# Designed miniproteins, single chains: the designs that were tried, part 68

Each design is a single chain, and the fold is of that chain. pLDDT is the mean over its residues in the fold that is shown.

## One batch from the design tools (miniprotein)

Design m2368
Fold by ESMFold2-Fast:
Structure m2368 (fold): chain A 95 residues (1-95)
Amino acid sequence: PPPSLEEQTQAIQDISIAVLDTVSRRVIRLGEEAGNEDLVERVRELQRRLKELLDELRKAQIEGDKEKVKELTEKIQKLLEELSRLGEEARRLVE
């Protein structure tokens, strides 16, 4: 049978959490090595916001609120893009 919407959304959440953990740890390490406290603080704030959104997404899924699930997924994707940009910034510091 084809994967359900719930299974697809769970897979997106799991991948997002894994990417967040891996990329955030790397960016924080590079920022600390470069002595860039502002970058480290920005990444930690982004981690906090993303964890909150992921928790809200889980609650919206349990409630069956499809509109809220869509809105939260879009917000999470936007923050993942921001994290990717911070990763590029951190990489430039160690060149």
Scores: mean pLDDT 75

Design m2369
Fold by ESMFold2-Fast:
Structure m2369 (fold): chain A 58 residues (1-58)
Amino acid sequence: GLGEVAAEAVKTLAKTGDENAAYELAKSFGESSGNADLGNSIALAAVNGLKERSESES
């Protein structure tokens, strides 16, 4: 669904080093949906993107 697409987009932005864009996208989805659980799931995707970036640099 849209939450999965948003999570993948946020993860990709975080993975490519665009952390500010990832944060703003996650915040926008959380606020627009009125759903804190969706916002939290997208935030977790951002963390996973940062982790993958760290692993790729090794």
Scores: mean pLDDT 71

Design m2370
Fold by ESMFold2-Fast:
Structure m2370 (fold): chain A 110 residues (1-110)
Amino acid sequence: MLVEETERILKNLEKVYEESLSWPDKKLVLEIGVLLGLIHMEIGVLKTIYDLNKEKNPELAKEAEEALKIAEEFEKEFKKRALSVLDQISKSATDPALLKLIEELRKSLE
């Protein structure tokens, strides 16, 4: 079911995020960017399913709406945790390129 598939996808993204916390700072920051992109892609897919089906298949549209609510709550919590991690890395980072990447990613998370 669409809700169960969305929960499975988000659980897999959570696992990757938890594993990435032990990675070197630059690799972790890049992974946070990738994971944010994947979350946005999932939300976009669910919005598209809702829009295409709201008139022709209200049952599927309702499943998409429920899955979207779960994905949007996951995005909110992910953004909060990612901002905290980026703030910690920025305190110790000395590479100007890494600091610039953190600032750009932070703007995307605000």
Scores: mean pLDDT 88

Design m2371
Fold by ESMFold2-Fast:
Structure m2371 (fold): chain A 74 residues (1-74)
Amino acid sequence: RRDEILAAAKAKVDEHRERIKELVKSGNAKEIQKLIDEIADEVARELGLTEAERRFARNAISVYVAEITKEILS
């Protein structure tokens, strides 16, 4: 189940990669957080996640977005 959630989270982040890059380059931290929550809600709906699993998914999404941010700003 956790591997399924992580795979879905990463796939959704990769799907939104260009939008994430745009927001990072613009310095729009508030919109980045909104997008993280939107992706977490989408994964939760697609997989029928519990609240605890949704929090896990959101944390994983946040980590994947942070890796993209580091890549752009490095």
Scores: mean pLDDT 81

Design m2372
Fold by ESMFold2-Fast:
Structure m2372 (fold): chain A 61 residues (1-61)
Amino acid sequence: MDAQLVNKAAKEARDAPDGSKLTVVAPSEELARQIKAALEAVAAAEGKDLTIEVVVGDPKA
């Protein structure tokens, strides 16, 4: 199920306009690390100026 959250975040990064801020809430620190790495990789590959913030907490709260 981790792959779904990572893939969703990566897709949002690809679809986001240049200069966007992406804030992602992950239910665990391990998922937060995976999501951050994926978003940073996408931003680098796309050449986008994305501000990436990943926090640990309840995604619904």
Scores: mean pLDDT 74

Design m2373
Fold by ESMFold2-Fast:
Structure m2373 (fold): chain A 93 residues (1-93)
Amino acid sequence: SMREKLEEAKKLFEKGEYDKAIEVLREILSQPVKSPEDLALRDEARFLLAEVYKKQGKYDEAIKIYEELANDPSSPLQGRAKKMLEELKKEKE
């Protein structure tokens, strides 16, 4: 299930296995959305993918994903994504 894959990706991220976490997150994001739960899980997966890219120093990839979430008023993660963008802009100044 998407939830089980997301939990796997979270554990890989916590272990610092970033490339494996990205692989699992990409699998989640390639799945069709069939329910509101799937949509919420995809938003969490997208946010976590941005967090992984940030940890790898891939700031441009992370920023792109945070901007997509920050510009989605239907996402419960919109506010968190906006805060992450503000923090990343402060770190570059």
Scores: mean pLDDT 83

Design m2374
Fold by ESMFold2-Fast:
Parts: structure tokens; C-alpha cells; sequence
Structure m2374 (fold): chain A 78 residues (1-78)
């Protein structure tokens, strides 16, 4: 699935970058949110997960914001 592959890549690339910078907490949070998004895609719950990410992003969660933008772009290009 194109959206799943895009989320997996975003999670892996972002987590690797955060770990290289010594931001293990940011990497762990990105991996958690990314894995949750992949599970939601596999269970047909992507729209519900996008609503959760939007709420987190509005509360200032930059990791949730970045992941949400990646998902939206993948949906538009699918």
C-alpha cells in the first residue's frame, strides 16, 4: 500500500535522523505514532487516526503535524 509505505519511510528516516542528533525521545515518539498509523491503515481506521493526529498537531505536537502532512500528501497522490 502506497500510504503505508510512505508512513513507514517517514517513520524510519525521521527516527534515524533524531537518533543521529541524540534525540532518542523524539525518535521513540515518531516510531510510536508511525506504528499506530500503520496499524490504523491496515485496519481501515486511517481517517480516525488522522483526526487524532490533527488534534495533537493543534496542541503543538510537531511530530504529529509532520506525520499528518505526510499522510495527507500520500492520500492526494494515490
Amino acid sequence: TKIKDTVDKHMKDGAERNRELGNDKGADELERLGKDAVEAIENGKLDEKMEELEKLAKEGDGIAFSLLQTIKKAKEES
Scores: mean pLDDT 82

Design m2375
Fold by ESMFold2-Fast:
Structure m2375 (fold): chain A 75 residues (1-75)
Amino acid sequence: NDLLEQLAVAAANGDREKALEYARKYFEAGGSPEEVAQIARNLRAAGFTEQADIVLEAAYEVAPDSPAVKAARAA
């Protein structure tokens, strides 16, 4: 999914504005909150904690009631 890849690239660059834009577009297109949460977990496991937080902040802004997003933010 190109939008999910663009979200990951924006987060890798520290671009919070673009991360939020691509998260909105991804969820609007019916994208999976579970996949976004998994990207954040993968980033955190690799030591990219700031980038993981950017992904999760963007996802939470768009899908605050997602159990997957809530669980990943609590970790």
Scores: mean pLDDT 82

Design m2376
Fold by ESMFold2-Fast:
Structure m2376 (fold): chain A 86 residues (1-86)
Amino acid sequence: MMEEIRRREAELQARLEALLRELLEREGRLELEKEPNTTVRGLLSPEQLAELVAALREAARELLRLMGWSEAEIAEAEAEFDAVVS
């Protein structure tokens, strides 16, 4: 069981890192973008940002659950994150 929990934790951390890298790469891409029409396609849209935030939230929820946090504690942390981001 410990090996399974650790593998799941590593997978969730990798997913969070990948999502964060996507966001940072998007910011870097904004600086490198030189054509207006291409820039529009390269920009992180509000829908894409919402999707990334939702994915990060889901991954964080799963990780916290694996760490033994209750659903109520996870919901509280999620509400705090939402208050800061919104």
Scores: mean pLDDT 61

Design m2377
Fold by ESMFold2-Fast:
Structure m2377 (fold): chain A 84 residues (1-84)
Amino acid sequence: SLIRLSEKEIKATLASLLLNDPDFIFPLVYLSFQAQKEQLLKRYDPESLADFLEALADVAEEHNDYKTAEQFRKLAEELREIAK
């Protein structure tokens, strides 16, 4: 059986991580997306995924992770090209 966490506990944990180590959380999210990109593209509209990635880039920039924000924006552009 899996240990379950409430939505409130998950949000509090993520908020704490972002305040203390924002640089590590955004690169991990990026790597997770890259690992799942092929499967995501089989199920979701590419423009919708691009919008999601741009929202993640905005949040990363707000936390001063400009490098990962740039990587998210580049992926969003690649997905919009697939949508053509």
Scores: mean pLDDT 72

Design m2378
Fold by ESMFold2-Fast:
Structure m2378 (fold): chain A 65 residues (1-65)
Amino acid sequence: GRREELIRRALRRGLEAARAGDGEAVEQQAMLLASLGHTELAQRLGAAVRAGDYAGAAELLESHL
């Protein structure tokens, strides 16, 4: 459905942003994921970005694709 497609899109865009080292874009996708019910994933992504752990953020996003 629309929700599942929005989640997959946010995961893909977040992954591209994490691989590019674009923390602001990762945080934007994390906020969208939180609004779609993935609050724990969004919190973990935010923590990874604040720590500068873009590889960890990418691994989190890949594990949900």
Scores: mean pLDDT 88

Design m2379
Fold by ESMFold2-Fast:
Structure m2379 (fold): chain A 70 residues (1-70)
Amino acid sequence: DDIDRALRRARGYRAHADMLRDTVKERKLPPEQSKIYNKEAKRAEEDARRWEALAEALRRAQLEAQWQAL
């Protein structure tokens, strides 16, 4: 459903951020390149938080709709 899709999107962004940070660590990138990768990782983490917030909002809306149907 929409909640599951939002959570999958959030996990995808989290995985992307982890991959970027791991790439910096594993490849021992120079400081300049590490800064770029870490900045992209931070943006992915922010995107993940937005999708997590959307999933929570959708979950609350579904609960309210179910209670109204009772």
Scores: mean pLDDT 83

Design m2380
Fold by ESMFold2-Fast:
Structure m2380 (fold): chain A 95 residues (1-95)
Amino acid sequence: SWGEELVKRFKEELEGDERLLEAEAAGALYATMKLGLYSEDAEESLAKMLRTLGFSEEDIEKILEAIRNKDWETLIELVEKRNPFLAEVLRELIE
C-alpha cells in the first residue's frame, strides 16, 4: 500500500493498533490524491483498507470516484461521515 512504509516506522515503536490502519489509509489516500500516482493496484489496496475500517461498498465507490476526480472536498466529507479520525489525519496531511 502507499502508506506501508510510514506505517512500518510506527510499528517499530508501537505494537499493532487500529490507529495504524487509519494512518496507513490516510497516507494512501493522500499519496493517491496529492501525487497523482493513481493505479488499479492503489485503488484495490485503498478499497481493502476502507472495507477493513467499516466503510460500506457504496461509500467506497463514492470515495474512489472522488479520488479519480481529485475532489478533496467530497473525499473528506465521505470519510468524516464514517471515520472522523481518518478525516482529521487526512486534513493534517493536506494542510
Scores: mean pLDDT 73

Design m2381
Fold by ESMFold2-Fast:
Structure m2381 (fold): chain A 81 residues (1-81)
Amino acid sequence: GLREAAREFREGAKAAKAGDFGKANEELGEGLGLARRHADRDTLLEVIREASKALEAIVAGDGEEAAKYLERMAEILERAA
């Protein structure tokens, strides 16, 4: 559910901080898949806006910025749960 999606985003944030962008991207994708199934529309749209920024940071190799957005995505889902 939403707590599981939030956990994936938090694991992605840890991976991004460690420089493991492959794992960060995998966790981002898994978390988004869960959020798409379980979140309402408004919550999902908030998560997707932050996800776009997280993906840009991953592509740029900016682990701290990627982790920041992944953690925000987790917080959005934790509040909605």
Scores: mean pLDDT 89

Design m2382
Fold by ESMFold2-Fast:
Structure m2382 (fold): chain A 74 residues (1-74)
Amino acid sequence: SELDEIISKLGEAYENNDFETFFELAEKLLELLKKENPELAKQWEKRLSAAKTRAEQVEETFKALGELQKLKRE
């Protein structure tokens, strides 16, 4: 799925320290997530707005990915 492709590319961008691509993909994921799981999207958006550093924004993105992947398995 498009979500799975974005998740894979997010991991690759992070491993390559390509944070410009990482955050572009995170924004695209957030827009898709607003349609598939609006509650998770709202919570992630709030946490991203509260994140003060790049490291915190990356952490909140991986938290959202973990919750999304868990929901797909259950």
Scores: mean pLDDT 79

Design m2383
Fold by ESMFold2-Fast:
Structure m2383 (fold): chain A 95 residues (1-95)
Amino acid sequence: MLAKLAEEYARKGIREALKGNGEKGARYAILGGSYAAKAAEQGEDPNLAGRAGELAARAGRLAALSSPDSARKGTAGAIAGIGGAVQAGLAGGEM
């Protein structure tokens, strides 16, 4: 299930960012957001995909705040997470 994989990466991203590993946190946030978007596109549970996207966005924001070097990648992770959550919301809203 891509939504579960997205949540696992997002949670890893949050943990790494909180440890001060901003670049590693950002990379996990980008992966989490990408898999959340794919889960939504493939018609997986919109609630699970949306939650994974929200967690990925949080991971990206935390990573961006960890250092200037991770700001760009962290922002990309936050955008990917928001995109995944939005796609899931749109899929759920149509029903």
Scores: mean pLDDT 78

Design m2384
Fold by ESMFold2-Fast:
Structure m2384 (fold): chain A 74 residues (1-74)
Amino acid sequence: SMSERRLRLYEELLIQKLSLEQGVSKATVKARYSKETIRRNAEKLRDRFEAMAAKQNLPLESLYAAIEELLRLG
């Protein structure tokens, strides 16, 4: 679903963030944290980003295009 695809973008952002903060590979981050822990924190991140987009009158399509671009660059 679109909702599942969008949630996966936040999971990828969290894994990148933790990889950079801890100085380890993304594979090591995935071994350190359960899928459930990553998903729970990704859901919180999604809610925060969507709330910010709504407050700024940014369409969700534009928000997700920007997130995909950031992940492509990292």
Scores: mean pLDDT 88

Design m2385
Fold by ESMFold2-Fast:
Structure m2385 (fold): chain A 90 residues (1-90)
Amino acid sequence: SAEELREKLDALEQDLAGLEAYLEKYGDSLSVETLRGILQALRDAGVQLDRLVAAHAADITPELAARIAEIRARRAALIARVEKLIKEKE
């Protein structure tokens, strides 16, 4: 349902904002092991969102489509940032 999709997008936006703030403050101090865990979690969350979006394709309004695109863009940026941090530490 559209309500389930909205609830999940709200949670994902909050999680991304928290992770963005965490990496801004602590990213340079995190171990490679911790960064690899974050990277895997980001990738897994992306797969889960893709499945959720596919399940709710008929319920996607322009507003929800824009939110999904923004979440995907922010996740991709975080993945790139975490991958860079890992390479710089190895």
Scores: mean pLDDT 88

Design m2386
Fold by ESMFold2-Fast:
Structure m2386 (fold): chain A 74 residues (1-74)
Amino acid sequence: SAIDRAEAALAVATVLLEEGRLDAGTLALMRFVADHREELLAYWESVATTPRQKAARDRAEAAIERLEAALAEA
């Protein structure tokens, strides 16, 4: 699903950020994503209708939390 793809992309971006491998432009994009956390979660909540999709939404929220922690160190 789109939520599963978003979770995977956030997880990869967070690992690259934690490893110091992100350029300034992509770092700014990651900060923008974190700044719009509530809007993204509300959208994903509205489209997550199956138990599998709801589990993906929960994993995506956890991925954003990890991203926010990594951004605090950057």
Scores: mean pLDDT 80

Design m2387
Fold by ESMFold2-Fast:
Structure m2387 (fold): chain A 86 residues (1-86)
Amino acid sequence: MKVGRGEGEANKEGVIKAIEEAAKEAGLSEEAIEEMVKIAEEEVPEKPTAEQLKKLAVKIQLEVKGVKKVTIKLEGDKVFVEIVTK
């Protein structure tokens, strides 16, 4: 079990960056990271809400192998991502 964290701006590009950083720190495979980024690119609008980010986290947990838990928090103008592996 490994934990990775990432942060970015509260926009689509910032969310994708935070997910990539968290996944890399958690030691996920390049294939898993690419799958997570693809999901985020499809699901995240330019200015996501906290509810949309929670739905994104749940979708990644269900669809990406090796992922145990994803948490995405919106705090002001920033997003914080935590990924826990199996």
Scores: mean pLDDT 86

Design m2388
Fold by ESMFold2-Fast:
Structure m2388 (fold): chain A 92 residues (1-92)
Amino acid sequence: MAEVEARFRIEAPSRDAAEQAVIDTIDELQRAGATDIEVEYLRVSDRYVEARIRARFPGTAEEAKQLVIDAIKRGAERAGARLVSLEVKATE
């Protein structure tokens, strides 16, 4: 089991779109096999959200890290938002 922590910032045309990007990211993580998903909103504004996500994956740390990166990117794209910054750490 790999544990992943990601800190990211998403810019969006509205607060609702920014929050939807986080929701879509969680959906993508669940589809990728993530469990024990925890989300912490660090900052919320009318045009961006900064959040921290923690999740567990059944694979290796390297595989889990890539799945999280891909999930965050897809979540942002689905919501019409832009991923501005991303930091991902993974441990086994």
Scores: mean pLDDT 86

Design m2389
Fold by ESMFold2-Fast:
Parts: sequence; C-alpha cells; structure tokens
Structure m2389 (fold): chain A 75 residues (1-75)
Amino acid sequence: MIEELIEELKTKYGISDEEIDFLFELVPETDAEFLRAIKNEDLAALERLLASMPPEARQALLEMVKGLHEMRKRR
C-alpha cells in the first residue's frame, strides 16, 4: 500500500512529512509504483513515470533519489 511505502521512506531513509508532501505537490498522481521506484533507486522506472512532469520537478526528484543512493553506498 502507498501508506506503507511512505512510512518506509520516513523511517529507513529519514524523509520527513514535509518532503513527502513536497513529492505529492510535484506529482499529484504519485502512487505506490512511483514511491517504490524511489525506494529502490530505480532511475529507469522513475524516468518512465516522470516522463510527463515539468523538467524542474523531475530534476528535483532525480536529485533526491541520487542522494538516497549515495547515502546508502556510504553506509
């Protein structure tokens, strides 16, 4: 469920409620598949899902995923 993925992002990756709200503001149609792609750092799936987003919103989300990847790589 989408709520379970949101809680996982908050708990495991330290993403705040405000950051989750920001995601929904950028992607009003955000669903479980999109959140799962963020969690798994699946850039190909994210690019597919973000194809119709404004470029600035897409770039912000891709940078967030890259940050999560670098954080996990160092830990």
Scores: mean pLDDT 66

Design m2390
Fold by ESMFold2-Fast:
Order: C-alpha cells, then structure tokens, then sequence
Structure m2390 (fold): chain A 83 residues (1-83)
C-alpha cells in the first residue's frame, strides 16, 4: 500500500539522518529542510488520509515526529558549521 511505502521511506530517512548526526557530518541545508518537510507531510497524511489503517496512522505520526526532531538537530549543526 502507499502507506507501507511511505513508512518504509520514512524509516530509511531516519536511519540515514541518525548516521549523519552520529558522524557529525550533516547533509546540505536543503536536504535537512527536505527531511523536516517530509516529516510534516507524514503527520498530515496520518491525519487526513482515510485509506490508512489505524496502525499505519500511528506509525506515520511516530515516524513523522521523529524525522522532524532529527531534521531540526541536523539543521542546527549545519547552521553552526556555516557560521
């Protein structure tokens, strides 16, 4: 389903973002901002997509929130590096 594909993509983005944070080597600012926007999109999909199961909605909310928090940490590191 589209929900399962979105969940898989979010999990991969979170994994890549965590690895970048651990290495202290953030992606570009545009990539980090894009991750935050994807997280917001996941939260919107969880709220408004009537085709999703309750389990998919709960997972999307959890992953969306995690991705936003991770992206914000990466953005902070990018800002500090470019200052």
Amino acid sequence: SMGEETIKALKEMIKEGKEALEKGEPPSLSTAVGMALQGVGALAQAEFDKSLTEEEKEELKKLGEELIKLAMELIKIVDEKES
Scores: mean pLDDT 82

Design m2391
Fold by ESMFold2-Fast:
Structure m2391 (fold): chain A 78 residues (1-78)
Amino acid sequence: MMEEELLESLERGLEAAKEDPENVAALSMAVGLAVYLYKRKRYEESIRVAETVLALDPENETAREILEKARKELEEEE
């Protein structure tokens, strides 16, 4: 239940970052969402969020690393 509240808060951050890319707090939450999804092995969702973050902040090193790692994990699925 608390995990669902955290996920909803992070998803709200992603939407806020899309509306205002200069909102640093919202962008940080969007990056956190990509990392959270990757750690939960939700690789396709992690990739989509990381791509969105990189569209808003191309220099975001964490989002780029998560995108590359998640794509690599998907290549090893049968």
Scores: mean pLDDT 78

Design m2392
Fold by ESMFold2-Fast:
Structure m2392 (fold): chain A 78 residues (1-78)
Amino acid sequence: MLPGQEIVDRVTSSLLRAAKEGASEEFLATMSKVVANALKDVEGAADILEEVGKRLKEEGYPKASEELFKESEKLKKE
């Protein structure tokens, strides 16, 4: 797998676990911002955040997904 795929799997699993333990969508969106900040200097961070966002949207967490997409766009340079 590409190195970024392991990070996508770990981040997605952590956010989905928080959701199963009763975290609100608002809390998941806040966690998504924290994750984006932690990954900001990682190569491929924008693509990682976009993929995590897609998975969260498919699992029914559109607010967290929207936040991840916004953070992904912020990391994209010219």
Scores: mean pLDDT 79

Design m2393
Fold by ESMFold2-Fast:
Structure m2393 (fold): chain A 110 residues (1-110)
Amino acid sequence: MPRLIASGGGAAARGGTVTITVSVSGEGVEEATVIGALLTSVDLSNPRLAGIGSSAGPAAPGGGTITVTLHVLESAPAGTYRADVVAAVLMKDGSIRGVAGDGAPVTVLA
């Protein structure tokens, strides 16, 4: 099955941006495109949306690396978040699959 792993991230100010690198892998992957990314709280008891993003470039052929730019909301509380990513993956058999990826850590600065 196709796998998404998000890496990169780091620290960003409110209203700023952070870049996430999404690695797409798996047998039979032809091409992948990130369709959305969200910055979400790591505290599941108090979920917060802190940012949104989309892919900054073309689809990755053969499964590879996609760069995603996330915009941090001005209203986001300072703290630790995860960049959760969703991609559309075109398989070599012509099927399209929606895949959610593991989040990259992002710190929103005060």
Scores: mean pLDDT 72

Design m2394
Fold by ESMFold2-Fast:
Structure m2394 (fold): chain A 99 residues (1-99)
Amino acid sequence: MLSKEELLKKIKEILEEIIELIREVTGNEEDVEIMREWAELLLERAKQASLEQLETLLEQLEETLETLKKLKETDPEKAKKLLKDLVASARKALEAARA
C-alpha cells in the first residue's frame, strides 16, 4: 500500500495528464481552466480524506485516464464527448463549492 503522501502525488499526476488530454483533444482554454480549478479543489479535499478514500479515488482516476487514452486512439469523437462531459461535471462541482 502507498502512503497518503504518495497517493496524493499520484492523484495529482493523473489529474495533470487528464488536463493535458483535454487541452490536446478539445483545444478549449476555458475547459482547461475549469479542469485546473476542479483539480485544485479535489486535491485540497483529498488532503482531509482517509487512506482508503484516496486509494479508491486513485483507482477511479487511473481507470478514467486509461479509458480516455484508449478512446483517443480508437474513437477520437467519443473521447472528445467524454472529456466535455467530464468538464461539465467539474464545472457543476465548482459552482456547488463556490455557492
Scores: mean pLDDT 82

Design m2395
Fold by ESMFold2-Fast:
Formats: C-alpha cells, structure tokens, sequence
Structure m2395 (fold): chain A 80 residues (1-80)
C-alpha cells in the first residue's frame, strides 16, 4: 500500500539524517557527541530492521515515530 511505501521512505530518510548528523559530529571533534550519535544511528538501524519484519501497520507507524525521535535527539546533541 502507499502508506507502507511512505513509512519505508520516512524510515530511510531518518537513517540518512542520522548518518549526516554523525558526519557533522565527527567534524566537530567532540568524541562524546560522536559516540552518542553513533549509538542513536545503531538504534535507528535496529528499528528499521523491525519495521521491515513487521506485518502490523500500527507497529510500523510507532517504529517510524521512534526513528524520528532519534533524529530529534541527535540534532539537539550536534547543534550544541
């Protein structure tokens, strides 16, 4: 369905943003921020695997929202 494709797209975008934020953290030279953003990216990858394995649309929506929250947390860490 179009909704499933949209959720898969949003999950891929969240991982892309986390990867970009990790590169920004690495360039900053802040090891603690870099390590934390790396952990958030690893959690995001785990959530994407759960999304791909899920047969439940409500679970997929929750997983995408959790991935979006990881992006928000990573942005706060990198922007300060």
Amino acid sequence: SDEILQLLYEAAEALRELEELLERAKKSGDKKVTEKVQELLERGKELQEQLLASGDIAERRRLVEEMRELVREAKELVEK
Scores: mean pLDDT 88

Design m2396
Fold by ESMFold2-Fast:
Structure m2396 (fold): chain A 75 residues (1-75)
Amino acid sequence: MPEMGPGAREGAREALAAGDAGKGAKGAAGGAGGALAAIGAAVDAALRGASPEEADEAGRRAGREGAEAARRRGA
């Protein structure tokens, strides 16, 4: 199966960490959503024929956006 590259994993971790820094269950849900977005973006890009590096970057960007959204909800 296509494995997540380091960038997509980093984006997912950033989203989860931002969720953990948020308030209770709402922060955790936001972080989990960002992590899922990272995975989804990477897989979607790969299915469109993107290179592994392009798919990894797409996942990283989606995870980062999820992390920022989680931080805004926790603020």
Scores: mean pLDDT 67

Design m2397
Fold by ESMFold2-Fast:
Structure m2397 (fold): chain A 93 residues (1-93)
Amino acid sequence: DEIEKLEKELEERRPAIEEEVERRVAEEGREEFIKRLTEETIKYLKELGDDDSIEKVEALAEMTRAGKMEPAEFLLYVEAIKKIADYLKELEE
């Protein structure tokens, strides 16, 4: 399953992603990090025409702001959503 491969690749990158997110949150602040990542991801998904995934990203952003999800987890889920959306768009050919 290609989706399982993408998820595994993201999990293997988790330590590097956690370090990068910690650095970025320290530089710009937690709320600004969440806001910027959310806006960039929504823009990407709009360009793909995947409106359903936009709602998922907004829900994950709200969970992260509420402290129910760490910023690094938010980035991992967002990257997974983007990869899956891109893959599904390719399959529509």
Scores: mean pLDDT 78

Design m2398
Fold by ESMFold2-Fast:
Structure m2398 (fold): chain A 65 residues (1-65)
Amino acid sequence: MEELERKAEEIAERIKKLKSVVSVRVEGKSIYVEYKATSYSEEMALLSEAVEAEIEGLKFTLTKV
């Protein structure tokens, strides 16, 4: 759905601003994130975005590198 794709792009834009994030890729309604967690607060910020994405009906995949 076009609205879900737009929401995925908006969430990806916010995630790209997080210090722990290495890369972000969006495919339709799926968001793929590679991250390096250096602190608990950075991990919590990323998890908050993951929860919000799932509430919006998006698929969120986190990979620790």
Scores: mean pLDDT 78

Design m2399
Fold by ESMFold2-Fast:
Structure m2399 (fold): chain A 71 residues (1-71)
Amino acid sequence: MSDLELNTALSQAIAQAYQQSKDVDQGKALATQNVRALGQQMGLSQAETDALAKTAVATVTQIFKQRQERA
């Protein structure tokens, strides 16, 4: 797997979590779930999957905060 493939799959997992969630807490839960599923499909180590889940959670949280702050 290339960094480009991983980045594309991760971006899709984050976008899916954001689109399917009503609030930031649900978004964080879905982002974690989506990244864990991705890690299993891609054969990533536990450490790599955990790092990606942390990144996805931070990213989805930031998206919700930015949307909420723009009135």
Scores: mean pLDDT 79

Design m2400
Fold by ESMFold2-Fast:
Structure m2400 (fold): chain A 100 residues (1-100)
Amino acid sequence: MSLVQKLLQRLDDEFSEELTELEKKLEEEGLPEEEKEKRIYEFLKKNPKARVYLMMLEMEEALKKSGGDKAPALAILEENKDKLSEEEVAALREAIAAAG
């Protein structure tokens, strides 16, 4: 299970539903994966509630790119720590630890 899926289940069930509805709509439109990813990214960029989800995507990419080194993902969290609640920070830190 991906880091993003774990965090969404814990942090924002309502936001997860909104994202699922968007993904379903894009699938019904028959768009290529690259175009779907662009549409999702633009949606997340414009939604203030999506900041945590964008950080999760950046952390997941950093973990994949680093071959299991957690330091880049932790650096992304630390840079954004002041923008997050204590619960969000704790959940993201736990998910990074579990992603190995």
Scores: mean pLDDT 70

Design m2401
Fold by ESMFold2-Fast:
Structure m2401 (fold): chain A 61 residues (1-61)
Amino acid sequence: SDEEELLAALRELGERAVAAGLPEDRIAQVAHDALELSKTQSVEEAVAAAEARLEELIAEV
Protein backbone atom coordinates (compact mmCIF):
# COMPACT_ATOMS: atom_id res chain seq x y z
CA SER A 1 0.00 0.00 0.00
CA ASP A 2 1.00 3.66 -0.34
CA GLU A 3 1.17 3.91 3.46
CA GLU A 4 3.53 0.90 3.68
CA GLU A 5 5.75 2.45 0.96
CA LEU A 6 5.83 5.79 2.82
CA LEU A 7 6.60 4.16 6.19
CA ALA A 8 9.42 2.07 4.66
CA ALA A 9 10.98 5.17 3.06
CA LEU A 10 10.65 7.19 6.30
CA ARG A 11 12.29 4.35 8.26
CA GLU A 12 15.30 4.30 5.90
CA LEU A 13 15.62 8.11 5.99
CA GLY A 14 15.29 8.07 9.78
CA GLU A 15 18.10 5.51 10.15
CA ARG A 16 20.39 7.72 8.04
CA ALA A 17 19.45 10.76 10.14
CA VAL A 18 20.22 8.91 13.39
CA ALA A 19 23.62 7.87 11.96
CA ALA A 20 24.26 11.55 11.11
CA GLY A 21 23.58 12.59 14.74
CA LEU A 22 20.07 14.09 14.55
CA PRO A 23 17.99 13.86 17.77
CA GLU A 24 15.15 11.30 17.70
CA ASP A 25 12.55 14.02 18.47
CA ARG A 26 13.51 16.01 15.34
CA ILE A 27 13.42 12.86 13.17
CA ALA A 28 10.00 11.91 14.60
CA GLN A 29 8.66 15.41 13.82
CA VAL A 30 9.82 15.17 10.19
CA ALA A 31 8.20 11.72 9.86
CA HIS A 32 4.89 12.96 11.33
CA ASP A 33 4.91 16.02 9.02
CA ALA A 34 5.49 13.73 6.01
CA LEU A 35 2.59 11.46 7.06
CA GLU A 36 0.28 14.50 7.28
CA LEU A 37 1.55 15.82 3.93
CA SER A 38 0.81 12.42 2.29
CA LYS A 39 -2.93 12.95 3.04
CA THR A 40 -3.04 16.03 0.75
CA GLN A 41 -0.11 15.26 -1.62
CA SER A 42 1.42 12.12 -3.19
CA VAL A 43 3.63 9.66 -1.29
CA GLU A 44 6.48 10.67 -3.63
CA GLU A 45 6.09 14.36 -2.66
CA ALA A 46 5.87 13.49 1.06
CA VAL A 47 9.06 11.39 0.87
CA ALA A 48 10.88 14.12 -1.11
CA ALA A 49 9.85 16.75 1.48
CA ALA A 50 11.04 14.55 4.37
CA GLU A 51 14.38 13.83 2.64
CA ALA A 52 14.99 17.53 1.89
CA ARG A 53 14.14 18.55 5.47
CA LEU A 54 16.38 15.87 7.00
CA GLU A 55 19.26 16.87 4.67
CA GLU A 56 18.87 20.51 5.82
CA LEU A 57 18.87 19.46 9.50
CA ILE A 58 21.91 17.18 9.01
CA ALA A 59 23.81 20.08 7.39
CA GLU A 60 23.28 22.07 10.63
CA VAL A 61 24.90 19.33 12.79
Scores: mean pLDDT 83

Design m2402
Fold by ESMFold2-Fast:
Structure m2402 (fold): chain A 83 residues (1-83)
Amino acid sequence: LLELAKELLTNESEEKEEEFLKKVEELQKENPLDIAALEAEVAALKAAGLDSVEAKARLMVKTALGAVQKVLDAGLTLEEAKA
């Protein structure tokens, strides 16, 4: 996920974005995450500063995990939410 997020930050691609989101969904289905914990991690990353591609990529991953978890908690798949 982190490598895909880094690629998206440097070379935006629809294919890479779909690959990234699909992998996030697959991981979340196997290991559901606490949205509150993810939001706290996002806040900590923002407070630390987003000076590097790696820091921005980490923020992107955690933000996507939180968004995907909300979709799954609503009983939807990413494809259903995207449509």
Scores: mean pLDDT 71

